# Designed miniproteins, single chains, continued (5), part 24

Each design is a single chain, and the fold is of that chain. pLDDT is the mean over its residues in the fold that is shown.

## One batch from the design tools (miniprotein)

Design m16807
Fold by ESMFold2-Fast:
Structure m16807 (fold): chain A 65 residues (1-65)
Amino acid sequence: TGKEAVKRAAKAAKEAGYDKLAEALEEGEKKTVKEALELIEKASEDEDNKYAAELAKQSLESVSK
């Protein structure tokens, strides 16, 4: 489930136009939901990318049940 949650978060980031976040999420084939969430939170500190980061976070949370 964690691996699929991270993949969906990467897809959401890419669809929102935040390719750097999508690449960072995809580079860690073994990244946990926690590691992905930490990456998204760091990305959300940039106001220009806050919306894309929020979409990625929502996608991560929707699959990590």
Scores: mean pLDDT 72

Design m16808
Fold by ESMFold2-Fast:
Structure m16808 (fold): chain A 74 residues (1-74)
Amino acid sequence: MEELEKLKEEYRKYQKEIDEVNKQLSDAVTKARELAEKVDPEEAQALMDRTVKEFSEKGKKLAEKARELYEKIK
């Protein structure tokens, strides 16, 4: 029989990683906005764009894996 508990643990693991990525993204966005107020807005925008791109792709990949696991345990 499939080990439902193992799938749930793996799903929680991906959820935690998604939460961490979201926290890092949120922090980076706040930082970029602070920079935009005090320094060159173009540099702040470039930093924000790079950060959003990097963490968005990472978050999407983890979300897809978590969703796939969720469908398996449903």
Scores: mean pLDDT 72

Design m16809
Fold by ESMFold2-Fast:
Structure m16809 (fold): chain A 70 residues (1-70)
Amino acid sequence: SMEELKKIEEERQKRLDELTALNKSFNDKAIEADELYKKDPEKGLSYMEKVGKESFPKLLEARRRYGREL
């Protein structure tokens, strides 16, 4: 039972690390988009749209997977 609990905690930590990496990636892209917007609003908005279409769904899917494990 203790070995099974350790395996469960290790898998949980792995999933948390994956979610943390996805959150960081999304936040980094959002910062890049904001910086671009300050220099060129149209290009910044276009990049924000791209981040929303490509990066945000991956983050949402990871969050949905975690919700199902509760």
Scores: mean pLDDT 81

Design m16810
Fold by ESMFold2-Fast:
Structure m16810 (fold): chain A 69 residues (1-69)
Amino acid sequence: MSEKELEAEILESLALMYAAIALLVSKEEGLELLERARRLVEEAGKIDEEVARRTEARLEEVRAKLEAE
């Protein structure tokens, strides 16, 4: 694994962790955590577009659940 591949995977893991916590907190706090996760996905996308794409899809699922409240 190259340095860049590892960096993109770390950013993905952090973004998914924020998304998981977002479902356990208030809607307002959850949306803030999703915004932080989205910034991590944006950085990952500069390195690996596929990692960013799959992670963004997961964040959109979490956003939809929070908005349904």
Scores: mean pLDDT 81

Design m16811
Fold by ESMFold2-Fast:
Structure m16811 (fold): chain A 88 residues (1-88)
Amino acid sequence: SVRDQLRQLARQLGKALLDKDFAKAQQIVNQILALLKQARPDASEEEFKKIEETLNSILKRLQAEKDPIIQMMLVQMMLGMVLDYLAS
């Protein structure tokens, strides 16, 4: 399911951040965004741009964050936000 794919991508994002592979982290966020676009093709461009800007903002915060516990919290927050977007 799309939700299971998003959970798997969130786990991969956490691993990429632990490895300090920021290029991989960006790739994973881009994969999440592509999956959201496919899952909600009826969403307005405005709604999609808002979630895209929000996720990229969180990714920038994640790249600057040195505390792995806070990184994990931010990844879980991102996952919650994408699951909420799908439920809308």
Scores: mean pLDDT 87

Design m16812
Fold by ESMFold2-Fast:
Structure m16812 (fold): chain A 57 residues (1-57)
Amino acid sequence: GAAQQAAEAAGRALASGAMDAAEASRTVLNGGGSPQAAASLEAGRGDGGAAYAAAHS
């Protein structure tokens, strides 16, 4: 859904360095995404976000 697409976009931005983990997490939460998805991006600090973006790109 839209929340998952926002999380994927945030993950790609995090992986490319266009957005830090905190901003990616906030973007997911503001878009109505799950707190778990946001926490995953933040905890990975790029590694998790990059893997998520790669899996969904």
Scores: mean pLDDT 59

Design m16813
Fold by ESMFold2-Fast:
Structure m16813 (fold): chain A 72 residues (1-72)
Amino acid sequence: SIEEKYEEAVERARRGREAVEAGDYAAARAHFDEAIAILEEAVREYGEEHPELREALESLRALRDYYLSRGP
């Protein structure tokens, strides 16, 4: 469902942020990439009826870039 995918993406993004704060940029990349992949699937399946998903995906990509710009 859309709710399950959104919740999973949010949880993975949260883990990505926690990994950045721990200095584990490899884990952070993996978590953010998984979150983005989940939102990309949600946009593909539900994006026409839920344009807010595209905004969430864009925001998540920007957050990933912001956090990972701080690492090696």
Scores: mean pLDDT 83

Design m16814
Fold by ESMFold2-Fast:
Structure m16814 (fold): chain A 101 residues (1-101)
Amino acid sequence: SAADEARKEELLKRFEELLERMKADAVATLRALAAEYERAGRLAQAEVARLMAEVAANLETDPAAAEAAARRAEELGKADEEAGELAAMMMGALGALLAER
């Protein structure tokens, strides 16, 4: 339980930090994160971040493209646990931003 509580607090802190960065420009933040993951050699996480930037960019203007990108991110998350955790966190942050507007 202590390890589970510590992991939960770490994830909440990462979520809050992501949400704060995304408040100014969600697309730019997600693209920057994709570049950071790519430089770190975390290619699955980089692809998820790139797809989530595509979701954010197209959500109002091209919902079909946003949905296709979201589905691709979900499929990547099924193959890679860390990529799946990132996709869930990014989708949650995007949803929270939309609820604040």
Scores: mean pLDDT 84

Design m16815
Fold by ESMFold2-Fast:
Structure m16815 (fold): chain A 95 residues (1-95)
Amino acid sequence: SLLDQGKKYMNLGMDYYKQGNYKKSSDYFGKSSDLFIKAGDLMGAGISYGMRGESYYKLGNYEESKKEFKKSSELFKKAGDEMGAEEAEKAAKEA
């Protein structure tokens, strides 16, 4: 399913992030977020965008990091997760 594929790409993104390969982690989190959006999993998409924001931040690409955190916040708001939305907005301001 799209949801299962999204979870697999999220796990790959996390593995690359832990290895310090932030370029590959950002790519896999991007693939994960697209699949979660198509599956209607707004929470999974919000998390994936937030993790991609963190990956761009580690790469020093602060502009793209802010953009991804703002998308994360919008998805968390749409999913009804006000706390997740607030944390993503704070990350966007600090990037």
Scores: mean pLDDT 90

Design m16816
Fold by ESMFold2-Fast:
Structure m16816 (fold): chain A 80 residues (1-80)
Amino acid sequence: MMQVLNVRLLVEGIELHFKEYGSKYSPEQRKKYEELLEKIKEVADKLIEAYEKKDYDTFRKLQDQFNKLMNELIDVDLSS
């Protein structure tokens, strides 16, 4: 079961990974990764806010969106 704290740590880990290894991507892959990372960060913030407000319907929708963005990010990384 995904805990809200784990979402923040996961996002921070992805940011650190991109800072260390982002130079190995093509300019097009880097741009796509940066765009996906910004969307992931925005969704993560909204997801945490929904959880804190106990808005579990919004939380579930944002969790689905977060998972879709994470899968897209993994696809970019695997294509490198």
Scores: mean pLDDT 78

Design m16817
Fold by ESMFold2-Fast:
Structure m16817 (fold): chain A 95 residues (1-95)
Amino acid sequence: MTILPLEVYEKVYPDKLLAELLHAIQVVAARYPEIREELEKTMGFLSLYLVTKDPLALRKAVEGVLGVLERANADQDLIDDFRKILAKIDKLMEE
């Protein structure tokens, strides 16, 4: 229920990009509690990423969150934050 600083997520999760994504999802869940159940449905792709280490699964998780945010007419700043995370995932897949 308490939003922890990004630094705490980075200490708990060895994947910095996963830590950033989880922190961003927590901010969204705090601002839009009514879409929390739809956000939880995207957690399946995060679970898949933890098992497979496939960045495509992480990309699918971000796509799912963006779809939920767009349907909820969420603030553009949050949509831009997730698009920035998506760009970082795409860069990781190139490297």
Scores: mean pLDDT 74

Design m16818
Fold by ESMFold2-Fast:
Structure m16818 (fold): chain A 83 residues (1-83)
Amino acid sequence: SMEEIEREAVKLLSDPNVSLEELRELAERLGVEIVERPGRDPVADAREAIMRYLQEKYGLPVDGLPTGLNLEAIAKKLGIKLE
């Protein structure tokens, strides 16, 4: 289900060792477009794209909060315990 993919997304985003390939495959499964910016880490751009998808879907503002706090809020809504 889409919710299972979203739960996998939260777990991968909480992993500091997640690979770019895993993030790209996840974005494709979620139907999310990754906007890659010249000179930036492509892992950071992929993480931002997936996080925006989750924030919009779960009714959180896409700005105003640090990314880590937004991830924890989404994890709580999905019943996932983060480290």
Scores: mean pLDDT 74

Design m16819
Fold by ESMFold2-Fast:
Structure m16819 (fold): chain A 64 residues (1-64)
Amino acid sequence: MDEKVEELIKKLFSEDVVERAQALAELSNLGIDALEKAKPVLEKALTDPDPNIRKGAKGLLEKI
């Protein structure tokens, strides 16, 4: 079920930018269904303090 997606959503709120970047990459690897479920959190990541996280989130949102 959505257990892995929920775990990755939690990692996207980590204070560690590396963990947030890994969460975006892992969500992408799970495919479009996972990205659609994470859409509200990806939209929030567009306002992330790190510019690389913002660019990553934008790229993933363009796939759905």
Scores: mean pLDDT 80

Design m16820
Fold by ESMFold2-Fast:
Structure m16820 (fold): chain A 67 residues (1-67)
Amino acid sequence: ELREEFERMKRVVANGYEARGDHELAERVRGARSLAELEALDPAVAEAVLTSISAHFGASRGEIRAA
């Protein structure tokens, strides 16, 4: 469940960057395997994904990061 939501939110965030002309970053976001990889690209990207997952499941950001 969480992995599928992560993939879904990751695509939403990547599509947002693509719409703003950040095609290279969008592709890298889509290719990321974990939240840590997203943080390595841009902490703001990781926070956007974390916020979406946290709001959807009601889980803490720390708990999601640890997964």
Scores: mean pLDDT 69

Design m16821
Fold by ESMFold2-Fast:
Structure m16821 (fold): chain A 67 residues (1-67)
Amino acid sequence: ASREEQAEAFRAALRELRLGSESLIEDLAATVRSGRHSARELAELLYQAGLLDEAQREALIAAVEAA
């Protein structure tokens, strides 16, 4: 999948899980789109920071892998 497709899948999954504000979701999607971090890397960083539980982390990764 392209970076744009991965960024959109990540954005959609964050919105469905209601994780963060619209501004935070857009910033995270922009980070994936730019290639500074992969969606998997960001999901893992958010999990380590205590912002996601394990199920939310796995759901985000699965959504991006399906894109």
Scores: mean pLDDT 79

Design m16822
Fold by ESMFold2-Fast:
Structure m16822 (fold): chain A 84 residues (1-84)
Amino acid sequence: MVPPRRVAVTQLPDGRYAVVVSGFESEEEAREAAKLAASIEGTVDAKVLPVRPYTVVATFESREAAEKAARELAKKFGAEILPP
């Protein structure tokens, strides 16, 4: 069984928001998640962290853009959205 993936939205000290998606078993799936996050309006950056299981971090200028990205990532990759 594929382990449950998780999405968290966190406010950064600089006033931006990070969307963190964890639990990818493959680097290719993590890269696809980063591409989807980068396609959301208001994305500053999206990257795959070199840890296992793979983690994707996307940075947004606004909370609204971050929350939209979290919902889209959760829907496409079957991830649970964690409360703030």
Scores: mean pLDDT 78

Design m16823
Fold by ESMFold2-Fast:
Structure m16823 (fold): chain A 63 residues (1-63)
Amino acid sequence: GSLGAGIENGELVFGGRSGDKVAFGSGSTEEEAIESLRKAAEAAGENGKKSLPKGEELVKKLL
């Protein structure tokens, strides 16, 4: 998988990929962006439950 982090339009953006599935989260704070990414990953499908780590772990891999 691949992971990325950046700033877009003044907000923090985190992205994660597991296999062919991609999820993105954004927010005005790191905590908000992590929450957004976690929700997007969960919504991405049946394999999202274990295919992507928690938001905190994703941020750790991005940084």
Scores: mean pLDDT 60

Design m16824
Fold by ESMFold2-Fast:
Structure m16824 (fold): chain A 56 residues (1-56)
Amino acid sequence: MAARALAEAPTNGGGAAGALALAGLSPDQVGRLLHEADPSISEADARAGAAAFAAL
């Protein structure tokens, strides 16, 4: 758990934004927020990832 907490801490934008997005936003919005939080992820990949999480 400590290692996961350490990994979460450096991802303030990604971790916090992702958790908040999943709590109340559509997969489409989550995909765009993921791209904004991590610009290295293309919008298409972010959307695909969000859709996969929604399907779980």
Scores: mean pLDDT 58

Design m16825
Fold by ESMFold2-Fast:
Structure m16825 (fold): chain A 73 residues (1-73)
Amino acid sequence: LSAEQERDMDLAMLDIADSVTELAVRRYLERGDEKGAEEERRAGADLFEKMAAESKDPAVAAEARARAAEWRA
């Protein structure tokens, strides 16, 4: 794959991870489990920090860190 195609795929993976985290948080809130929802938000932030650290592309790493910060808020 070209570097551009690899970046597009990595960014798509970040979008998938974000959607999965949002779904998990929503499911906990629907059950009235506020603590579980908070733990899932933190797990999502940790996942994005890990993805940022493992990324070879600075743009992908920056996007992953931005998403981690959003989930920590």
Scores: mean pLDDT 85

Design m16826
Fold by ESMFold2-Fast:
Structure m16826 (fold): chain A 89 residues (1-89)
Amino acid sequence: NKKLAEKLIEEGRKLIAEADAIWAALREAGLRGEPVTGAEGERIKARFQHLKATVKPQLEALGITPTLQLLLDAPKVQGEKLIEEGEKL
C-alpha cells in the first residue's frame, strides 16, 4: 500500500527530526545528563507519551522523568525502523 509506505516514512523522519532538534536544544542549554525540566521537559514528555507503546517498560519503572539517553535512543531507533519498514513496502 503506497499510502501506508508514505506514512511510515514520514512518521519515521518526524521522530528522527524531533530527537535531533531536542538534542540540539539540550546541548545548547549545556545540560550535564540531568533530567530535563521546564519547557523542554514538557516537549520531551509529550514525545514520550506518543511513543509510550513502543518504548521499554522502563518508562513506567522510572516514572516520567526523562534522561538524555532515553530522550535520544528510543525515538531515533523507532524512527529508523519505521523508515526501513516503509521503504520495504
Scores: mean pLDDT 58

Design m16827
Fold by ESMFold2-Fast:
Structure m16827 (fold): chain A 68 residues (1-68)
Amino acid sequence: SMEEIKKEVEKIIDELLKAHPDATPQELRDLFLKKLAEFLQSKYPDITKEEFLKIAKYGLEYLDKKLA
Protein backbone atom coordinates (compact mmCIF):
# COMPACT_ATOMS: atom_id res chain seq x y z
CA SER A 1 0.00 0.00 0.00
CA MET A 2 1.04 3.64 -0.35
CA GLU A 3 1.00 4.03 3.45
CA GLU A 4 3.47 1.12 3.82
CA ILE A 5 5.72 2.61 1.12
CA LYS A 6 5.66 6.05 2.80
CA LYS A 7 6.57 4.48 6.17
CA GLU A 8 9.51 2.62 4.59
CA VAL A 9 10.64 5.80 2.76
CA GLU A 10 10.66 7.73 6.07
CA LYS A 11 12.62 4.87 7.69
CA ILE A 12 15.22 4.92 4.87
CA ILE A 13 15.67 8.69 5.30
CA ASP A 14 15.89 8.48 9.12
CA GLU A 15 18.53 5.73 8.84
CA LEU A 16 20.53 7.75 6.27
CA LEU A 17 20.50 10.84 8.51
CA LYS A 18 21.73 8.73 11.46
CA ALA A 19 24.47 7.04 9.37
CA HIS A 20 25.68 10.27 7.67
CA PRO A 21 25.40 13.12 10.23
CA ASP A 22 28.04 15.26 8.42
CA ALA A 23 26.71 14.73 4.87
CA THR A 24 25.60 17.74 2.82
CA PRO A 25 21.93 18.08 1.76
CA GLN A 26 22.89 17.18 -1.84
CA GLU A 27 24.83 14.07 -0.71
CA LEU A 28 21.80 12.97 1.36
CA ARG A 29 19.43 13.48 -1.60
CA ASP A 30 21.72 11.43 -3.88
CA LEU A 31 22.08 8.66 -1.25
CA PHE A 32 18.31 8.62 -0.69
CA LEU A 33 17.49 8.32 -4.41
CA LYS A 34 19.99 5.46 -4.80
CA LYS A 35 18.61 3.63 -1.72
CA LEU A 36 15.02 4.22 -2.85
CA ALA A 37 15.77 2.75 -6.30
CA GLU A 38 17.33 -0.36 -4.69
CA PHE A 39 14.39 -0.77 -2.28
CA LEU A 40 11.65 -0.33 -4.90
CA GLN A 41 13.35 -2.60 -7.48
CA SER A 42 13.67 -5.32 -4.80
CA LYS A 43 10.21 -5.14 -3.17
CA TYR A 44 8.04 -3.55 -5.92
CA PRO A 45 9.57 -4.66 -9.26
CA ASP A 46 6.35 -3.82 -11.18
CA ILE A 47 6.36 -0.18 -10.08
CA THR A 48 6.07 2.34 -12.94
CA LYS A 49 8.47 5.25 -13.52
CA GLU A 50 5.59 7.65 -12.74
CA GLU A 51 4.94 5.95 -9.38
CA PHE A 52 8.70 5.95 -8.67
CA LEU A 53 8.86 9.73 -9.26
CA LYS A 54 5.84 10.36 -6.98
CA ILE A 55 7.45 8.31 -4.17
CA ALA A 56 10.81 10.05 -4.74
CA LYS A 57 9.09 13.46 -4.50
CA TYR A 58 7.44 12.45 -1.20
CA GLY A 59 10.78 11.29 0.21
CA LEU A 60 12.68 14.39 -0.93
CA GLU A 61 10.02 16.64 0.68
CA TYR A 62 10.31 14.60 3.92
CA LEU A 63 14.13 14.88 3.81
CA ASP A 64 13.99 18.66 3.24
CA LYS A 65 11.69 19.04 6.29
CA LYS A 66 14.17 17.03 8.41
CA LEU A 67 17.07 19.26 7.26
CA ALA A 68 15.18 22.53 8.02
Scores: mean pLDDT 86

Design m16828
Fold by ESMFold2-Fast:
Structure m16828 (fold): chain A 100 residues (1-100)
Amino acid sequence: EIEKEAEKMYKLAQDAYRNLSPEEIKKLETPLLERAKKLGLPDVYEVIQLLSGFSEELAKKLEEVIDALEKGRYPKPGEMSPEAQKAHELLEKLIELAKK
């Protein structure tokens, strides 16, 4: 189920975050969240994507999601492949989990 897969990815992101010192966390959150807002990206998505640099397993899962989205780019968004649709739903669930 997509929801369980999103929960696993979110836990990997939390585990990566936990391995950072309080000083590293402050440096990551403050400047990176501000830059994400200027780029029009959701703060949550940018932080999870950057945390993939600290977690090989999270990096691989995010790479699979991005790959599925790229491969599903043709056809157009309304005609996305099942894999690309699943990847989109996964990203939306990750954003929801990080908000609450």
Scores: mean pLDDT 65

Design m16829
Fold by ESMFold2-Fast:
Structure m16829 (fold): chain A 74 residues (1-74)
Amino acid sequence: NAMAAIDASLARAEALKPEAIKRVVERFGVSEEDATAYVNWAIIALMGDPDVTLEKLVETAEALLKRFEESKAR
């Protein structure tokens, strides 16, 4: 069941969310509010991934942050 797999990966990502937010704040010097937004986007991007880890969340948040910064610069 694809929906059950998505629900399971989301639950795991949500359990990792507070630590991921702290890592993003420390690593990139962004506000907690911005870090929360990027981590939430990373959770959506990793939805359905059977191997979501803290490292994947932080790395995905970093990739999204870089993409949004490039988009702002134009």
Scores: mean pLDDT 77

Design m16830
Fold by ESMFold2-Fast:
Structure m16830 (fold): chain A 83 residues (1-83)
Amino acid sequence: MQARIDALLARLRALLAAATDPAVRAAIQDMLALAQQALASEDVVKQVGLILRLMGYILDATDPLVREAAELALEAAMLALRA
């Protein structure tokens, strides 16, 4: 489980490094922070709230890079919930 989470976060960081648009970069950085908060949280209600915020990014994303980052961050956060 941890190795899969680490791989998802590594891919998300790679997308952040590849992003040149400041708005896209800020969105990916926020999604990475939300995923990391979900992984660090022991409160299921907080984890669900963070997952819903990541789903919001997926639904509202018009940039393919932002959408891919949101999908990676959501998968990592969902794996935390399955612990």
Scores: mean pLDDT 79

Design m16831
Fold by ESMFold2-Fast:
Structure m16831 (fold): chain A 57 residues (1-57)
Amino acid sequence: MTEEERIKLEIEVLEGMRRMMEWIKRTKLSEDPEAQKEFDERIKKMEEEIRRLREEL
């Protein structure tokens, strides 16, 4: 596996997890602003990781 292939796979996995967490925040946590904020922080960390990985390409 090339380094580019590895980075692309990692980005894909993280994007999938980010979408799932966003869905949970929107559906299951829609009435809980405190829990939404906690999820927002976790999603933000994933987005930062994805951005860093994209910069490696």
Scores: mean pLDDT 81

Design m16832
Fold by ESMFold2-Fast:
Structure m16832 (fold): chain A 96 residues (1-96)
Amino acid sequence: GHMQQAILAQADGYVAAVRAATTREELEAAVVAGLGFLRQNASLLSEAQFRARLAALVDAARERIRAMPDLSEEEKEALLRGLERAVALVERAFAE
């Protein structure tokens, strides 16, 4: 519906922001905002729509973390672990 279309467009905007992030701070801010937005609007999306946007956001975040030249391997691992924990919380919120 109209509300779902607006939510999906905004979710796609957060994925684009993650892909555009050039610093750790920009990446973390975009990921937190995107995950929070999906969590807040989970009840307004179908499971397929929610999972597709969550997967797109997570994939974009993983790619950006791995591609960042200024992060050590330990920092990349810590960010990836943090992302996994945050994703689990968002998925749980949708299931509840």
Scores: mean pLDDT 86

Design m16833
Fold by ESMFold2-Fast:
Structure m16833 (fold): chain A 93 residues (1-93)
Amino acid sequence: VSPAEAVRDAVERAALAAFILSNFDYKKFNEAVEKAKPLIDKAVQAAEAGDLDTAREYARQAVYEIAKLMGLSEETAQRLADRAVAAFDAAVA
């Protein structure tokens, strides 16, 4: 997969995990993803440019924001962000 596809997939999987952990609040999920879109766009743009470190950082920030907006704890938000980064790293290895 391309780095841009890898970062998008990693963020989407983590966002879905946040949705499940927040008892499937679809309205809150849509609002959270929309608010995180600028961070997701920056992660994808960095990945397309070959700046994988910047892509990783924006992916982490996007997932963290989504989790926090979904009402998840600080610990859970950081764990989901870490998982997204690990998934991205595995895909572009």
Scores: mean pLDDT 88

Design m16834
Fold by ESMFold2-Fast:
Structure m16834 (fold): chain A 77 residues (1-77)
Amino acid sequence: MSEEEVEEIAEEAERELREALEKGEPLPSELARLQVEILILRTALENAEKMGDEELAEKLREDLREAVERYLELRES
């Protein structure tokens, strides 16, 4: 999966989480937990890149990729 694909899926996960919150839907599922994790990792990555922390940014990109892959697997289940 490319970094561009990871970012697109992460954006979709964030959008779905935001829509669910706006509708007042419960977030007890494993899918919702991964959506929150993706949001946190994406925000942390953006901050690390702005700070020039290349080591942290690289680690966060890997963590984000793994979270996105898990999210995609659960969506396909």
Scores: mean pLDDT 78

Design m16835
Fold by ESMFold2-Fast:
Structure m16835 (fold): chain A 104 residues (1-104)
Amino acid sequence: SVPLASEEEFLEKTLEEFRKVLELIKEGLDEKAILEQLKEYARKQLKTEENPVAREYLEKAIATEDAAEALMYYAAALAAKHFGEEFAKKLLEELKKLKEEFEK
């Protein structure tokens, strides 16, 4: 949750949701639908986004063909907007680490 959540709560909930999405992708379920939906969310957000770091992450979410990467970048954009650049970097590093564990 965006306005009242702590950085710790946002990190914990984002990692939990990301793990669920990675399990769906691993089973071959909904990957294309997840990717297309995330790209639509990112394009819509980008039209009104004023935070330059969030804009960079939204553009990366739109450019990727990987559903997990799209979710990582979209989450990083939200983190940058609400908690700032340093927290967004930390979140992205944790998400990348989790993705790498699932690809083994």
Scores: mean pLDDT 82

Design m16836
Fold by ESMFold2-Fast:
Structure m16836 (fold): chain A 81 residues (1-81)
Amino acid sequence: SVEEKIEEQFENLLKMSKELARDLLERRGASAEQVLEVVEAMVEWHRDELIKAYPEYEEYIEEKAKEVLEELRRFVEELAA
């Protein structure tokens, strides 16, 4: 279904964003704030692109994007502690 495709896209985005966050924190010496700025921008861009592709699923996509952003914020804060 379209919902399953959207869910898979956000799961993949979350995985890639976590890998990027680790690299930025561990290898590049970025601050937690800098890392969050980058990964939040990535999630927002992908959210907007998915809404363009599936406009009838806008509310569902926005809810999934919020969940991913919340998990990424917790992940970065915990990793930076």
Scores: mean pLDDT 88

Design m16837
Fold by ESMFold2-Fast:
Structure m16837 (fold): chain A 81 residues (1-81)
Amino acid sequence: MEELKRGALAAAESAERAAETSPRGEELREAAREIREAVEAGDEERALEAVKRAEELLIADAPQMSDEAKKAALAPLAEAG
């Protein structure tokens, strides 16, 4: 659980960072918020679903993001789920 919490929170930070440069910034911020709320509630399944949603949004935006933004955003998501 603790390791999952760490990974999920890192994924939330990554999604928030990517939101600054993404055309889907609002959706990424919502996904990051869902991750944080699920972690706070101790809901592991909800946290993983939110992480997967953030990952899907980042992958969809990948052609529009810088190489550095893609690398930074996707690495924590891979560790979380």
Scores: mean pLDDT 72

Design m16838
Fold by ESMFold2-Fast:
Structure m16838 (fold): chain A 79 residues (1-79)
Amino acid sequence: MLDGDEVREKLVKAALEALGIDKPFEELSEETKNRIAELIQEAVDEAIEELYKRGYTKENFEEAQKEIIDLVIKKLKEK
């Protein structure tokens, strides 16, 4: 369905914007890259929890990939 690399790029871009970082991801320090990964993981965990509260199951997540991604991006932009 969705390309995993495309999803990763969207999440990284959203996290960079949330942190106010105006630099390419590749030019960032390992500490900053780890912080971005942590923010993405937190947003993913929060999005999954919200979807479970809406009645989604693990089996539904493959079908709801776009909704999961949109929710993760929304949570990243709110940080």
Scores: mean pLDDT 72

Design m16839
Fold by ESMFold2-Fast:
Structure m16839 (fold): chain A 86 residues (1-86)
Amino acid sequence: MKARLFLDIKDGEVTVVSTWGEPLSPEELERAIEAAKKSAEKAGVKDGKAVVTVFEDGSLLVTISEGDKVQQFFVDRDGKVTQLPL
């Protein structure tokens, strides 16, 4: 694991709260934010939280939470989003 981003989702808007791990380039940060936004849209979550795990190969694991509901998405290095069973 290279880094993690913690994000808030409010009225469909995604905001970065904190980042942990290795420094991300502006391109990597933008890609992680877009992945969180797309995953939240697919999850149907307008108000909640997101955690994006950035891997060394550029793939992402996105965890979207809304109260007690949690959904996970895998985003490959080419940007393809796949919902994971939870």
Scores: mean pLDDT 82

Design m16840
Fold by ESMFold2-Fast:
Structure m16840 (fold): chain A 92 residues (1-92)
Amino acid sequence: SIFDKKPSKEEYEKVKKRLEELVAQAEAHAQAGDIDGLRAILDEVFKLAREYEKKGYGDIAVEAYLAAIHIAVLLNEALRRQGKLEEWLKEQ
């Protein structure tokens, strides 16, 4: 399985702190109504998730995907408040 590898505690804590930082940045963009900023952070978190998935660090990849889900919810709420959710969904 690609998820058989266990990261070191140091690697896990480093990624967890980075994900917390990215989520905090996403929350700030959401409060500002900055859709482009939210999209940029979401893309960065997905790239991080895919990188650790490719390395076989499934536990880290799951943490990154959970952060991406949280940020996607913030993006959906920001788009809904701006009346742009339907437009965004057509691009998926």
Scores: mean pLDDT 82

Design m16841
Fold by ESMFold2-Fast:
Structure m16841 (fold): chain A 72 residues (1-72)
Amino acid sequence: MAALEAARKAMDEKIEEVLRRKAEEGAREAKKAIEEYSSESGVKAASEAMRKLADATARGVEEALRLRAEFE
């Protein structure tokens, strides 16, 4: 039905917006981790930065799935 098709398009748009915002948040957390651990070793700084980015990405996906469920 036309109404359902419009709802799916709106859902896709909201999902993209949420993922974009969470990716930006993850990048900020990664930068902070690098700054905090830069005095110890580059490997540890990189590891913590990747962990922060992965966590932010997972939260973004979870929020996107919640939006999808809300439209269903």
Scores: mean pLDDT 69

Design m16842
Fold by ESMFold2-Fast:
Structure m16842 (fold): chain A 91 residues (1-91)
Amino acid sequence: GKEEAIEKAKELIERAKKEVEEIKSKPNPSVEEGVGSALIAIGEATEAGLLLRKAGLDINAPFPGKETVEEVGKLAEEALKLAKEVLSRSS
């Protein structure tokens, strides 16, 4: 049901967070490592959002998983920012 979708989305969000934090913690990531990790994080955040949407969750209404939906947007934005930053550092 909706509860299972929220739980799976939380798992995907936690994996996306780990990908973002791992690349941020590296002092000199390669373009391949940085872009790869950012794209994986974007994919995981996107899958979480699609699962929540498929479950029929209204992100504007109060519900137990609303914070999870908001985290999807923030992580996707941060992952995109990281991908752009890594690409702009390529010589």
Scores: mean pLDDT 71

